# Ledger of designs, part 88: designed miniproteins, single chains

Each design is a single chain, and the fold is of that chain. pLDDT is the mean over its residues in the fold that is shown.

## One batch from the design tools (miniprotein)

Design m3246
Fold by ESMFold2-Fast:
Structure m3246 (fold): chain A 55 residues (1-55)
Amino acid sequence: MEELLKKKAEEIREEAKKKGWVAKVVADPENQTVGVLLYDPKTKTVTGELIKVEP
């Protein structure tokens, strides 16, 4: 399960990079979730998301 969380976190970081966004991604293996904070420097907007990773 931890490998799936790491994979998901890396995927999110790569997508943010492609958009020119700054991403903070934290995996929580205990709750099988990935917390995401995305910052767009062009609009100065912060977006937060909590993604549940199913087995």
Scores: mean pLDDT 76

Design m3247
Fold by ESMFold2-Fast:
Structure m3247 (fold): chain A 78 residues (1-78)
Amino acid sequence: METVEKAREALRNGDRDAAIEALKQSVEEADKLFKEGKYREAAIVYGEAARVARQLGDTEMANELDAKYKEALEKYLK
């Protein structure tokens, strides 16, 4: 969550490069959480990261992150 919050703050400040870097860190954190079986936490981070990617105009990354969000959510609910 902290890196997604950093990405949002960077977007508010107009720092696109910082937002992109924080977004990449957020994806790495979500991937680690998913590997550790922390599916609820992974889903939250993937979902927030997808929104940041969409705000940055990276629709392809946003769609990929939305798919990972759904996968993590399904594993958590089962």
Scores: mean pLDDT 82

Design m3248
Fold by ESMFold2-Fast:
Structure m3248 (fold): chain A 82 residues (1-82)
Amino acid sequence: DAEKKLEEELKRIEEEDEEKIAKVPEEEKERVRALLETARKLRLIGDAIDAEIDEKAKKEGISAPVKKYSEEETKVLKKFLK
């Protein structure tokens, strides 16, 4: 369920990125595509870091969440760091 939800979100982002690329001149499409891919990877890495911090904070008995995810969502995010 959580994996499917994240896959659907990634597919939506990819479709939105393709729509944005379609509005860009041909000479800039590759550059814009690379920028959007980098932004997407940075977002996923940031979310994975936030999830790791929240998980470790709970383990240390500190409950100051930077951003909350389900356990299944956290596992999927960790896969993006491989």
Scores: mean pLDDT 67

Design m3249
Fold by ESMFold2-Fast:
Structure m3249 (fold): chain A 60 residues (1-60)
Amino acid sequence: SPEELLKEAKEIQERAEKVLADSTDPVVQRVAQRELDIAKEAIKAAESGNVEEARKLLSR
């Protein structure tokens, strides 16, 4: 459901933001930044009702 996808995307966003704040490793930071970017796109897709796009973004 859009609500479940939105919740999942927000959880990924929060986790990625914490990793970026806590990590000094450039590789870990790049991975976390990619996760954050995907989560933000998935949130926008879910909020606009594009469930298929949100699901694809979160599934990779």
Scores: mean pLDDT 82

Design m3250
Fold by ESMFold2-Fast:
Structure m3250 (fold): chain A 61 residues (1-61)
Amino acid sequence: MEEEIKKLEKKIEEIEKKIAELEEKLKKEPDDKELKLELEILEGIKALLEAILSYLKRKES
């Protein structure tokens, strides 16, 4: 379980980095609908992973 928590934390960090990169690109291309959609998808995935992480941390505590 601690191993799973660590893996999820790494996944969340990687997604945060990807979101930051896409936000930087979107500043240069603000009308890019595909970039906006990709950002929304990644933010959704991040939210789900954070919810799972919270659940797992509550079980460990």
Scores: mean pLDDT 80

Design m3251
Fold by ESMFold2-Fast:
Structure m3251 (fold): chain A 56 residues (1-56)
Amino acid sequence: MTEEQLQLAKEAIQKALDLGLSREQAITYATLVLMSKGVSPEEAREAAEKALRELG
């Protein structure tokens, strides 16, 4: 994955968590955001999961 994709995933995860979504819902939200930018479902999911792990 690119640094840009990871940064976008982190921003999406943080936004979802700020809205009170669960960790699983945050991953789904970030995955959909990345897919809307042309990232494949597999790469988007991986970026979202990595972003969530790095955010704690």
Scores: mean pLDDT 84

Design m3252
Fold by ESMFold2-Fast:
Structure m3252 (fold): chain A 86 residues (1-86)
Amino acid sequence: MLEEILEESEKRLLEAAQAAQQSLANAYYNSKDKTVLQQAGTASLEQIRRVAQEAAERTGLEEVRERGEQLVADAERARDEAVAAV
């Protein structure tokens, strides 16, 4: 039961991270505009934070909370790098 909840939570986190990466890449290649990239990156960050919070609350595991925090940090870095590249 807990293993199933953990696996489901990790899948949701991975999906959110992948969606964020795709959104940022699409904004970069289609617009090359700093404001559009910041907006796309910020929206993706808020979504990852929400999914991470829900996963941590559902599992009650510190490792899941830390994983979510890491994905948020990775997405924040990706946004900043994409903005700097334009």
Scores: mean pLDDT 81

Design m3253
Fold by ESMFold2-Fast:
Structure m3253 (fold): chain A 66 residues (1-66)
Amino acid sequence: DVTLAVLPPPGKRLSYNEIKKVVDEQGSGTVDMSLDSSRAFVTVPKEKVEEVKKKLEELGYKVGVL
């Protein structure tokens, strides 16, 4: 599994429900919010990393692979 760091763009807050929907539609993974809700950590199978990253970036999020 691979963990992705997900950050909101300027002017947008993180939406747990929006991020979780992307992950759930790819079949398996977990979404964890930072304690201050400033970022999310998304853990997905290695083979789903690029698809999940692309979908989150299409929603305006900045995504880094950890």
Scores: mean pLDDT 78

Design m3254
Fold by ESMFold2-Fast:
Structure m3254 (fold): chain A 77 residues (1-77)
Amino acid sequence: SGLEYVEKPAKEVERLLEEARKKRDKKLLEEAEKKLEELKKKFEEIKPYIPPELQEELEKKIKELEEKLKETKKELE
């Protein structure tokens, strides 16, 4: 499903952000940024094929990850 297609990469980004924060590791942060960009690209690819309700749910998840990335980046600067 479209949700599953985005769910696995979303969990990976979240995991990398948590590890980057815990370890103060800028390389893990860079990896999380890259994975988030890949996730956003994947979402754009599937967007026309998923119902509006799922589209909104996935957009919300991506936005939450963008916010966490921003917070983690600020903490490690």
Scores: mean pLDDT 81

Design m3255
Fold by ESMFold2-Fast:
Structure m3255 (fold): chain A 82 residues (1-82)
Amino acid sequence: MSKKELEAEILLGMAQILVGVVKLVIEKHPNLSEEEKKELLKLLERAKELAREAVELDPSLRPEAEEILKEAEELEKEIEES
C-alpha cells in the first residue's frame, strides 16, 4: 500500500464513521431541534467531501465512496422530512 492509498482509505473510513454517527443520533433522538438538524447536515456534507477526496486520491475506492454518498443523501432526506 502506498502513502496515497493509505491516506485515501483513512479519508473513506472517516466518512463512514461520520455517516454512522449521524445515523445513530437520528435513531436515538427522533425529536431533533432545527439547530441540531443543521449540525447533522454539516457532518453529512463533511462526510461527502471526505468520500470525494478519497476517490481523487484512489479511484479504485469509487464504489465504496458511492455507497457512502448514497447513504449520506438518504440521511439528509430523512433529516429534512423529520
Scores: mean pLDDT 86

Design m3256
Fold by ESMFold2-Fast:
Structure m3256 (fold): chain A 105 residues (1-105)
Amino acid sequence: SDKLLEEARRLYEEGLKARDEGNLEKAAEYFQKAIALFESLDPNSPELARALMFLGFVYSDLGELEKALELMKRAVEIAESTGDEILTSLARMALSIIKQAQKRS
């Protein structure tokens, strides 16, 4: 549904805004809702991979490194399935950042 895709994108943009404002709890809520919609529409979309990456960064900012790691691993798998080399590179970099944070905790 085009309307569900538009709603998923709106929720994703609200998540980015909430994160920029430092409201990590609200950012997580928006990204979780966006992920649910993106996944229902296409379980292997670039937009789903991006939303998973940003939720992962939010959980990292909250100190929930295991949750962040699971999200980043999933984002890499989906990004690789899309054939988008730039997105795959970004997702792999994000995973590396979370792995390094986990080693320091």
Scores: mean pLDDT 90

Design m3257
Fold by ESMFold2-Fast:
Structure m3257 (fold): chain A 77 residues (1-77)
Amino acid sequence: SSKKREEALKLYEEGKKAFENKDFDRAAELFQQAADLYKEAGDSESALLLYSLAEALRNKDATTAEHLIKQLEEVLK
């Protein structure tokens, strides 16, 4: 569904803002919600990257999170 992809992208952008504000718990929550919507939309690649990103943030692994965001920026173009 194109609507689910639009909602997922909005949650991803909100998650990025939370990450920039160093609210890692909020960012992880938003990225997990985006992942669920991408999975429902059939975008398994974006979903997997977003689940991995949420887990990295829960583990306080900012370096892995930055690398995953760069990969998502390429995938979501």
Scores: mean pLDDT 88

Design m3258
Fold by ESMFold2-Fast:
Parts: C-alpha cells; structure tokens; sequence
Structure m3258 (fold): chain A 76 residues (1-76)
C-alpha cells in the first residue's frame, strides 16, 4: 500500500545517495558493490512485503535510480 511504497522510496533514495557519496569520494568500485548488494535486498524486501503493484513501482524506482548512479560511476 501507500505506506510500503513510501518506505520503498526512502530505501531507494537512501541507496542512491550512499552510492553517489562513494563515487564523489573516489570509490567507484565500492559504489558498484554497494549498489548491487543493497538493490538485491530492497527487491527481496519488496517481493516479500508488498503487493504486486507496489513491488512493480519500487522495482521501477530502483531501476531509474540504478541507471542514474551507473552513469555517475562510469564517468568516475
């Protein structure tokens, strides 16, 4: 529902911020590992706890954030 979606949004945004901080600090390899590890955890959490509709929305948000931060990692 809306509460789970909001929690998912915060998890995705927090991951994006943490990954970008690692890139800015000069650790793109660590940023990539963090992105891969935490993305899997977010998807597993959403799969277990959310409805199919909310899961799809969280998955979409995660993929959009992943695309943006991967561009930053590749530029570093």
Amino acid sequence: DEELLEKGKKMVEGLKEAVLQLVDAGHPAAARILLETESKKILEWAKENASEEVFKKIEELLREAEKEVLEAIDRA
Scores: mean pLDDT 84

Design m3259
Fold by ESMFold2-Fast:
Structure m3259 (fold): chain A 91 residues (1-91)
Amino acid sequence: MEEAERAMRERDLERLRELLDSPDPRTRRIAATGIISSGDEELAREAVRKLMEKGETEVAISAAASAATAAALRGDEKGLRTAEEALELAK
C-alpha cells in the first residue's frame, strides 16, 4: 500500500504497472488511480482491463472516480478526460 502511494506521488508509471498485479486490492486501487491520473490513455485502459479481468469492478470504478476528482480540482483537462473514459470502461 505505501509503495503504491509513493509511486503515485512520484508518477512512477512503470512501478504502478507492476503494482496492478499486487494481491492486495487496496494496492491495486491506488496503482490504477495513479496510472489514470497520469493522463496516459493506453495505460489507463490497461489498468481498468486488468482490474475488470480480476472481477474488481468496484475497485476500477473507485480508482477512476478518484482520478477524475483530482483532475477536476487541478483543471487538468487531459487527466479528467482519461479518468472519465476509464470510468465508462469499468461499467
Scores: mean pLDDT 78

Design m3260
Fold by ESMFold2-Fast:
Order: C-alpha cells, then sequence, then structure tokens
Structure m3260 (fold): chain A 79 residues (1-79)
C-alpha cells in the first residue's frame, strides 16, 4: 500500500520537474531526472517481488511502462 503511494508521488513530482526542464530547453537534464525515477521505481518493483506483494508489483510494472513511454517521448524531442 504505502510503497505504491510513495512511488506514485515520486513519479508525479519527477514528471512535473521534467516538464519544467523541457520548457527551459534542458532536455538532457529532463531525461536524466526521468531515468533516475525509473531506476528507483525498478528498485521498488524488486522489493515488492521480494516480499511477495504481487498486486503492488503489477501496478509498479504498469508505472515502469508508462515512464519508459514518457522517457521515449522526451528523447524523440532531440530529433
Amino acid sequence: GKLLELVKELVERTKKEAEELVKEGRLDEAILELEIALGMTRIALGVAKLIGDEKTAEELEKIIKEMEEELKKVKELKE
């Protein structure tokens, strides 16, 4: 319960920060912030799997997929 809530809060804060960085033309920093949050979310997924919290693990896998899609969009802005 609490792990998922904390990860969702982290992800939303990071997305907001990345949007501000994109608006400033700081694309590499936006990418870095998103990659850090994605890495932290993957660690949380590992913890959920270790403790046998299958429902939290499934939700975290969905968040990871959404974050990977967001990261791809920001990277495509450099094309």
Scores: mean pLDDT 85

Design m3262
Fold by ESMFold2-Fast:
Structure m3262 (fold): chain A 102 residues (1-102)
Amino acid sequence: GEEASKAANALHAAKFLAEEAAQLAEKSNPEAAELARKAAEYIEKALKALKEENFEEALKYLEKAIELLEEAKKLVTGEIKKLVEEAIERTKYAKELVKKAK
């Protein structure tokens, strides 16, 4: 539905932001880069689950992605922190839309 489409758009943006944060953090904080990359992987899994209308599975992947991004946020500052914070907000927004799509 419309909610699922909006969730997918938000998740594509969140994945891009998480991947950018990971790339920028790679040399200064490899741990934060790994957490952000893993979060992007879970966002991709959530996108696949949404396409298959597996909303419960999508929600589980989104919760894991948020957890990983919150951990990455603790390790970064400045511009990288802003990218992680925006990825978190978009992922949380998508999670609420997925709940409405059920």
Scores: mean pLDDT 90

Design m3263
Fold by ESMFold2-Fast:
Structure m3263 (fold): chain A 55 residues (1-55)
Amino acid sequence: SLERKIAALHAARGILRAAIEFESTLDLPDKEERIAALREAVEELEKEIKELEEK
């Protein structure tokens, strides 16, 4: 159902936000690039959620 899809996307967004927080605690040379990619994924999910919620 549409409601379940929206709920799943909200859950995925929460997991990605937790991943960003975790990555921010690591001392890795590619840290900034990894966090940037995760933030881009969050923005794509937020766009998808908005489009689905407008239906």
Scores: mean pLDDT 84

Design m3264
Fold by ESMFold2-Fast:
Structure m3264 (fold): chain A 93 residues (1-93)
Amino acid sequence: DAEEERRRRIEEDARLQAELNAIAAKDGPEAVGLMNIGEIVLGEEGRLEEALKLPVEERAELFIRRGRERVERARKLAEENGKVEEFEKNLNG
């Protein structure tokens, strides 16, 4: 299981890292943070596998959109989810 999980993480990491780097180069580190949050949101919804089948550009856009929705909701609700704020803080540091 460890070897299988490691292989999947390496593969996903390589693809996502390339996407994150491309977006960071265009739009800055905030976009990277939103993508990471979007990945978490889609994973919680059980839709991550579906999202990972999308083309790189569409996948990045979906992640950013979902991440932004989550962040905006969290801020509007006065930190209902400190987990989201913690994640965003990590990207600013």
Scores: mean pLDDT 69

Design m3265
Fold by ESMFold2-Fast:
Structure m3265 (fold): chain A 70 residues (1-70)
Amino acid sequence: SKIEEMAKDLAEGIEKFLEENPELLKDPKVQKLYEQVEKLKEALKNKEPIEEIEKLLKELVKLAKEVLES
């Protein structure tokens, strides 16, 4: 599904970026973003309902925006 593909792509992209920039994890906002990536990855792994994946994806986008606007 489009939502599942978007969720996988965004989660993987953010995780890779943070792995390449580990010093950013000293920021509590970035730590919260990383925790949300892990939650979304776990939901995808467990094949959670698409409505749950969409909810977690929306929360991830919101947290990413807060980090970028800081």
Scores: mean pLDDT 85

Design m3266
Fold by ESMFold2-Fast:
Structure m3266 (fold): chain A 75 residues (1-75)
Amino acid sequence: SLEEEIERIKKLSVEEQVAFLDEHYERLRPHLTPEERERLDQMRAAFRHIAAVDPDRVKEVGERFLRELHRLLER
């Protein structure tokens, strides 16, 4: 579930969180529209930037990114 994935990500290092979200994104990417994919590509770039410059905020940003991935797949 989404909540289980969020709890897992909170226990990971910054590098592991980036890898987890990248894998999750790549798995879901083929199911997205071109517009949704563009939005998520931008969010992914923002997440990677925050992970590099403000690691204390990465858990919050990662949670928002994961929630958005799940929302875009719900019709």
Scores: mean pLDDT 72

Design m3267
Fold by ESMFold2-Fast:
Structure m3267 (fold): chain A 114 residues (1-114)
Amino acid sequence: SLTREWAELGERARRLLAQGRPVVSIADIGDEEKALEKARELLERQGAAVVPISVTKEEADELAKEFGLDDPEEAVRLSAQIMADALAGRVDSATAAERIAKHRQEQEERRKKL
């Protein structure tokens, strides 16, 4: 079961975070098995604490709308990094909001050049 494999990886990642291991986020859209394979490889080969995020295309689109971003892949990657940093105690809700706002500003700059 993919759900069981994700739960097992999450537990292992939390243990590595408690040991002060580096935090790496993985985001994948529409391919849960591929995201799981990447997470397992990073965890086993590099000893990194991995926060895997696998989402459907529909979930990615909704996340992009929630963040006010045009690119669903950018929204998923940003969400994954915020979650990884939050688990490591490196980000609060205010800092997360600032990161989202920065991505929105960069997007507006891209829109102005079109």
Scores: mean pLDDT 68

Design m3268
Fold by ESMFold2-Fast:
Structure m3268 (fold): chain A 104 residues (1-104)
Amino acid sequence: SAAAARAAAEAARREAFREASLRAVLGGSSATMAAIYASVLAIASEDEEKKEKALELARRANELANRIERAFKEHPEDLELARRMEEEGRRLMEEVKEEVKKLL
C-alpha cells in the first residue's frame, strides 16, 4: 500500500538521520579535539619547524570540523559522507596524538 511505503521511507530516513547525526558528532568531536591537541603541541614546541607543523595540523582540524558541520546541515541523511568525515576526523586525531607522544 502507498501508506505502508511512505511509512517505510520515513523510518529509513529517520534511521539515516540518526546514524549520520551520531557520526557527525564523533567526527566533529575528533576534529575539535585534534585542533586543541595540535594547538597545545604548537605552544609546547621549542623548534620553529615543529611549531609550524602543529599550527598547520590545528588549521586542518578546524577546517575539517567546520566542513563536517556544513555537510551535516546540508546533507543530514548522507551516510556515506558522514562515514568518510568520521574516518577523516579519526585519522587526523591519531596523527596529532603521535606528534604529541614524540614530545614526551
Scores: mean pLDDT 85

Design m3269
Fold by ESMFold2-Fast:
Structure m3269 (fold): chain A 73 residues (1-73)
Amino acid sequence: MEKEIEEIAKKIEEELKKEGLSDAEMARRAGEEYMDYYGKDEVKAQAYRRVAVKYSRPMADAGRAAAAELAAE
């Protein structure tokens, strides 16, 4: 499952890179697609989420770091 999501995410990333999109544009496109597939196709939604997270690292990583600090057990 997770490996399959990663493979699909990698293919999505390659396709978007071939179109000459910037990191910010890739994150935006992947985020929009993630919202479209959310609740309809979990595998595709998660694949798009992986691409969106990768290209919006500063935002996603900062949020995760803050959550980890607050939830340190």
Scores: mean pLDDT 71

Design m3270
Fold by ESMFold2-Fast:
Structure m3270 (fold): chain A 84 residues (1-84)
Amino acid sequence: MPVKVLSVSQDGKPVEKAPVGTEVDVTLEAPIPGLRKGDIVLFLEDGEIVAAMAVKAVSGNTAHGTVVYGEIDMSKDITAELLK
């Protein structure tokens, strides 16, 4: 089940957009079950994949990683789910 993304931050500061190559902390409404370092998280807008992040660390409701595809746009309703 996709989980709502609450915020994205870079170097401790909230950002509205995180394009490919950005290293970010993503705060989720709830933890994604089974999410671990080395996984890929998909970001969806209205059920469409808009971005993906390679996960470097997970702590509770927060995932740290590098955006490897697309752009996370926090002006939109974004949800996140584990790529398998």
Scores: mean pLDDT 84

Design m3271
Fold by ESMFold2-Fast:
Structure m3271 (fold): chain A 69 residues (1-69)
Amino acid sequence: MDEALAAVERAREAASRAIRAAKAGDKETAQQYIEEAKRLLEEARRAGASESALADIEKSIQYAEELVK
């Protein structure tokens, strides 16, 4: 499997879990998944993921961060 594609998928899943935890009111779990998604986003960037894929992940992370404010 392409390392970039695998990293993108993992980052998207972490961001999705962060959003779900934030919507459920679990701020602590949401913060953990936000940090994991940020780490995985950096891995995807280093692996050569497209700017479009990275931007989509960044928007999901930002949305989760807004929900936990």
Scores: mean pLDDT 85

Design m3272
Fold by ESMFold2-Fast:
Structure m3272 (fold): chain A 71 residues (1-71)
Amino acid sequence: MEKDYELIKKVVELKLNTNLSDEEIAEKLGIPRGVISHLKRNVASKYKELVEEVAKEMGLSLSDVVAALTR
């Protein structure tokens, strides 16, 4: 659970501050590309609560964080 929170936060930060592709983000974070794909597909289900927590911590709306993650 803690690893998923840290992952979501780092992906959101990279997607908001850069134009990197999912593959480039995965390479930069040292994770398989499939992990980013899984995250994107499950933002409204498995990861919904963690995405809400990241949005709250970053002072962003849930919709802005979801839009960034699903880019």
Scores: mean pLDDT 79

Design m3273
Fold by ESMFold2-Fast:
Structure m3273 (fold): chain A 73 residues (1-73)
Amino acid sequence: LEEVKKALEEAGLKFDEKIAKEAIEEARKLIEQGDYDSLDDLIVGGLASPKEEDRVRGVAMKVVYEKEVPSVR
């Protein structure tokens, strides 16, 4: 949660704890299911959205993805 808050502040977005938590839970659920295509679509779509709420979700999901998806070697 703190990493998401920092990323949102660095992106110039208002931290909304409820939206951030919901986005984190959704990203983790998709990672657990191995549904990386849906997660990538949500991240890309959120970051490209003109709506601040969608950009908050995109940033939060991207932070979870970068932290929790292992690099396969």
Scores: mean pLDDT 75

Design m3274
Fold by ESMFold2-Fast:
Structure m3274 (fold): chain A 107 residues (1-107)
Amino acid sequence: MDKMKEVISKYAPTITGLLIRIIGLQIDYPPSPEEQKLLEQFHEEFKKFQDHFNAGDAQGTADELLEMSDILQKMADTPGMHPELSETYRELSDVLKDMSEQLKKIS
């Protein structure tokens, strides 16, 4: 439990900064219908992430972070995506993937 909280706390500032950047960019570049569908899928996986995290399931938490990372990569690769939004989605994808790898090490 404590080691899992330590890993999450280490990544939280970076994730928060990237999320604030995404929100700001979405004001200037509103999500396409394809991007909106991927955002809906991301929210469903985030709910599963929270359920695993609250249960103390490090492996399940890590697996959901990989699913969320994959969705972010698909958002970044969406046709017509603004380059700055695409870059920020890829950065968040990489952060979630790295956090997943760290969580697997404590399982």
Scores: mean pLDDT 86

Design m3275
Fold by ESMFold2-Fast:
Structure m3275 (fold): chain A 84 residues (1-84)
Amino acid sequence: MEKLKEEALKLGDEAIEVAKEIADLAGGDLDNLPPEARKLLLEGARLADKGIEALKQGKYEEAVKLLREALKLVKEALELAKAA
């Protein structure tokens, strides 16, 4: 259980750092992002919120799965933002 909780927290922290990098590239205005990058960032944020709620409920396996998917989506958003 503790190992999964640590993994979930690490994935969440990494997703926050990636989202911050995207916000910096956008100059604080998400409308400056390509539409696909913005869509992926918003979907990633939605899954991250679900992952955090699962973590609060002690559902560590579900939290890891949700936060891993969230991280994947925000990383894809970052690559699209850099390519623009």
Scores: mean pLDDT 83

Design m3276
Fold by ESMFold2-Fast:
Structure m3276 (fold): chain A 59 residues (1-59)
Amino acid sequence: SLAEEALALIKQGKLEEALELLKQLSVEEQEAVLARAAAEGHVEEAQRTAEMLKEAGLL
């Protein structure tokens, strides 16, 4: 799924690629992916991705 692919990209630090997938998801799905990344120990990547989504007007 797009959510699983976005999660994998966040965990790899490929945040721009993750953003391209996340923008196709609902806000609820975006928040779920970010929460999952943080829960799996990728807190900094999740926070940076959330900031990028907010700057793009997607969160």
Scores: mean pLDDT 86

Design m3277
Fold by ESMFold2-Fast:
Structure m3277 (fold): chain A 61 residues (1-61)
Amino acid sequence: SAREELLKRFLEKIEKAAALYDFSEEELQEMKERVKELVEQGKSEEEIENAILTFLMEKLA
């Protein structure tokens, strides 16, 4: 489904970002769970992207 493909794409992006920024396994898991929840809630790609960016900014601050 489109929802499953969207989730897969965002999870792949998050894993790559976690590797790039040296996130812990716990931080990576937290991001994955948040994205899964947003996808299940039917949030748009833009809303999910904004949530990821907010999380990244919070962790890098």
Scores: mean pLDDT 80

Design m3278
Fold by ESMFold2-Fast:
Order: sequence, then C-alpha cells, then structure tokens
Structure m3278 (fold): chain A 82 residues (1-82)
Amino acid sequence: LSERLRAEAEVAMLEMAGAVHVLIGRRAEAAGDLAAAIEHYREAARHYRRAAELAREAGDEETARRAEEAAREAEERVRRLE
C-alpha cells in the first residue's frame, strides 16, 4: 500500500473503533450500567482524537474535523453521565 493509503486505513480503523465503543456505551447506558457507559465513551473519544490527529497530519482537514466532532460528542456524553 502507498503511505497515503496506509494512513487512510489507519484513520478509518480508529474511526470504526470509536464507533464501536459508542455503540457499546449506548447499550451499557440503556442497561443502567453508567460506569461501563462512561468508560466506553472515554475510549471512543480517545480513538476519535487519535483519528483526528492522524488525519490532520495527512492534510485531510475534513476527516480531522469530523473525528474531532465525534470525540467532542463522546466527551459530552461522559460529562452528562457524571
């Protein structure tokens, strides 16, 4: 793979990991397991923040902004549940 394609794949994998953690967090929240929901939303934010940083380093400002927004949403969910 070219370096650019490898970077795009890594960003996509981090975005998918973030989305999976959001889904698990939502299920935990629905089940009343707020501690598990908070931990998964924190993991989602971490993955999205890393995706945003890598996208920005690759010059993909649109993907970086989208990932930053997703991270902010996950962080807001943590604040709401605390």
Scores: mean pLDDT 88

Design m3279
Fold by ESMFold2-Fast:
Structure m3279 (fold): chain A 70 residues (1-70)
Amino acid sequence: SLERVADLIRRLMAGQATPEEVAELRKLLQEKVREIAPDATSPEDRARAGQAVARELAKALGMKGKLSEL
């Protein structure tokens, strides 16, 4: 859900996310990438699109910071 993704991003930016939560966030972003960008078929393109989705979501929530763990 959008709420869960937002919570996980907030935790990650605060340095409070567990490795398990980082994996969950990555999985949720990949699901969103498949839904929004079905043409992103390579692992590299999917990872890039997932990071882009995370950045746009962080911007929309008024958050800025480094999302290097995605």
Scores: mean pLDDT 69

Design m3280
Fold by ESMFold2-Fast:
Structure m3280 (fold): chain A 65 residues (1-65)
Amino acid sequence: MTKAVGLMIEAIGIGIEAGSDVKVEYKDDTIYVTLSGGSKEKQEAAKKKIEEYGKELGFKVEVVE
């Protein structure tokens, strides 16, 4: 499994754990994550966690709410 695919799977898990619907796309070396539903506080926490994970793995990540 590539690191990008692993990060996408982790992002989906983080979003679901936050109570959000999650959509993930990989394009131009950037991982786009769309979070919808759930509480605002949980969405913000999930967004930060996903962005931090991407930074650690050297990927660009954009989270949309």
Scores: mean pLDDT 77

Design m3281
Fold by ESMFold2-Fast:
Structure m3281 (fold): chain A 76 residues (1-76)
Amino acid sequence: MEEAIEEVRKALEEAGLSDYADWVIEQLKEILSEEKPNAGKIVGLVLDVYARALEAGIENADELTRKVLEIIEKAK
């Protein structure tokens, strides 16, 4: 879990979403602390990352979103 949190933080910071990273990490910690992580919450968080990346004008928002999802899926 610690590795997944670090990887998500780095991905968001490298994409220029450092101000948003703390919120995402808080949500991720709550999701991954559950005995059975809720798939709907994971999808919701990933879609929120995508929307924020689009709002920020990030050209490769889809790639960032895929990386975040992959990290989360590997951690659960």
Scores: mean pLDDT 79

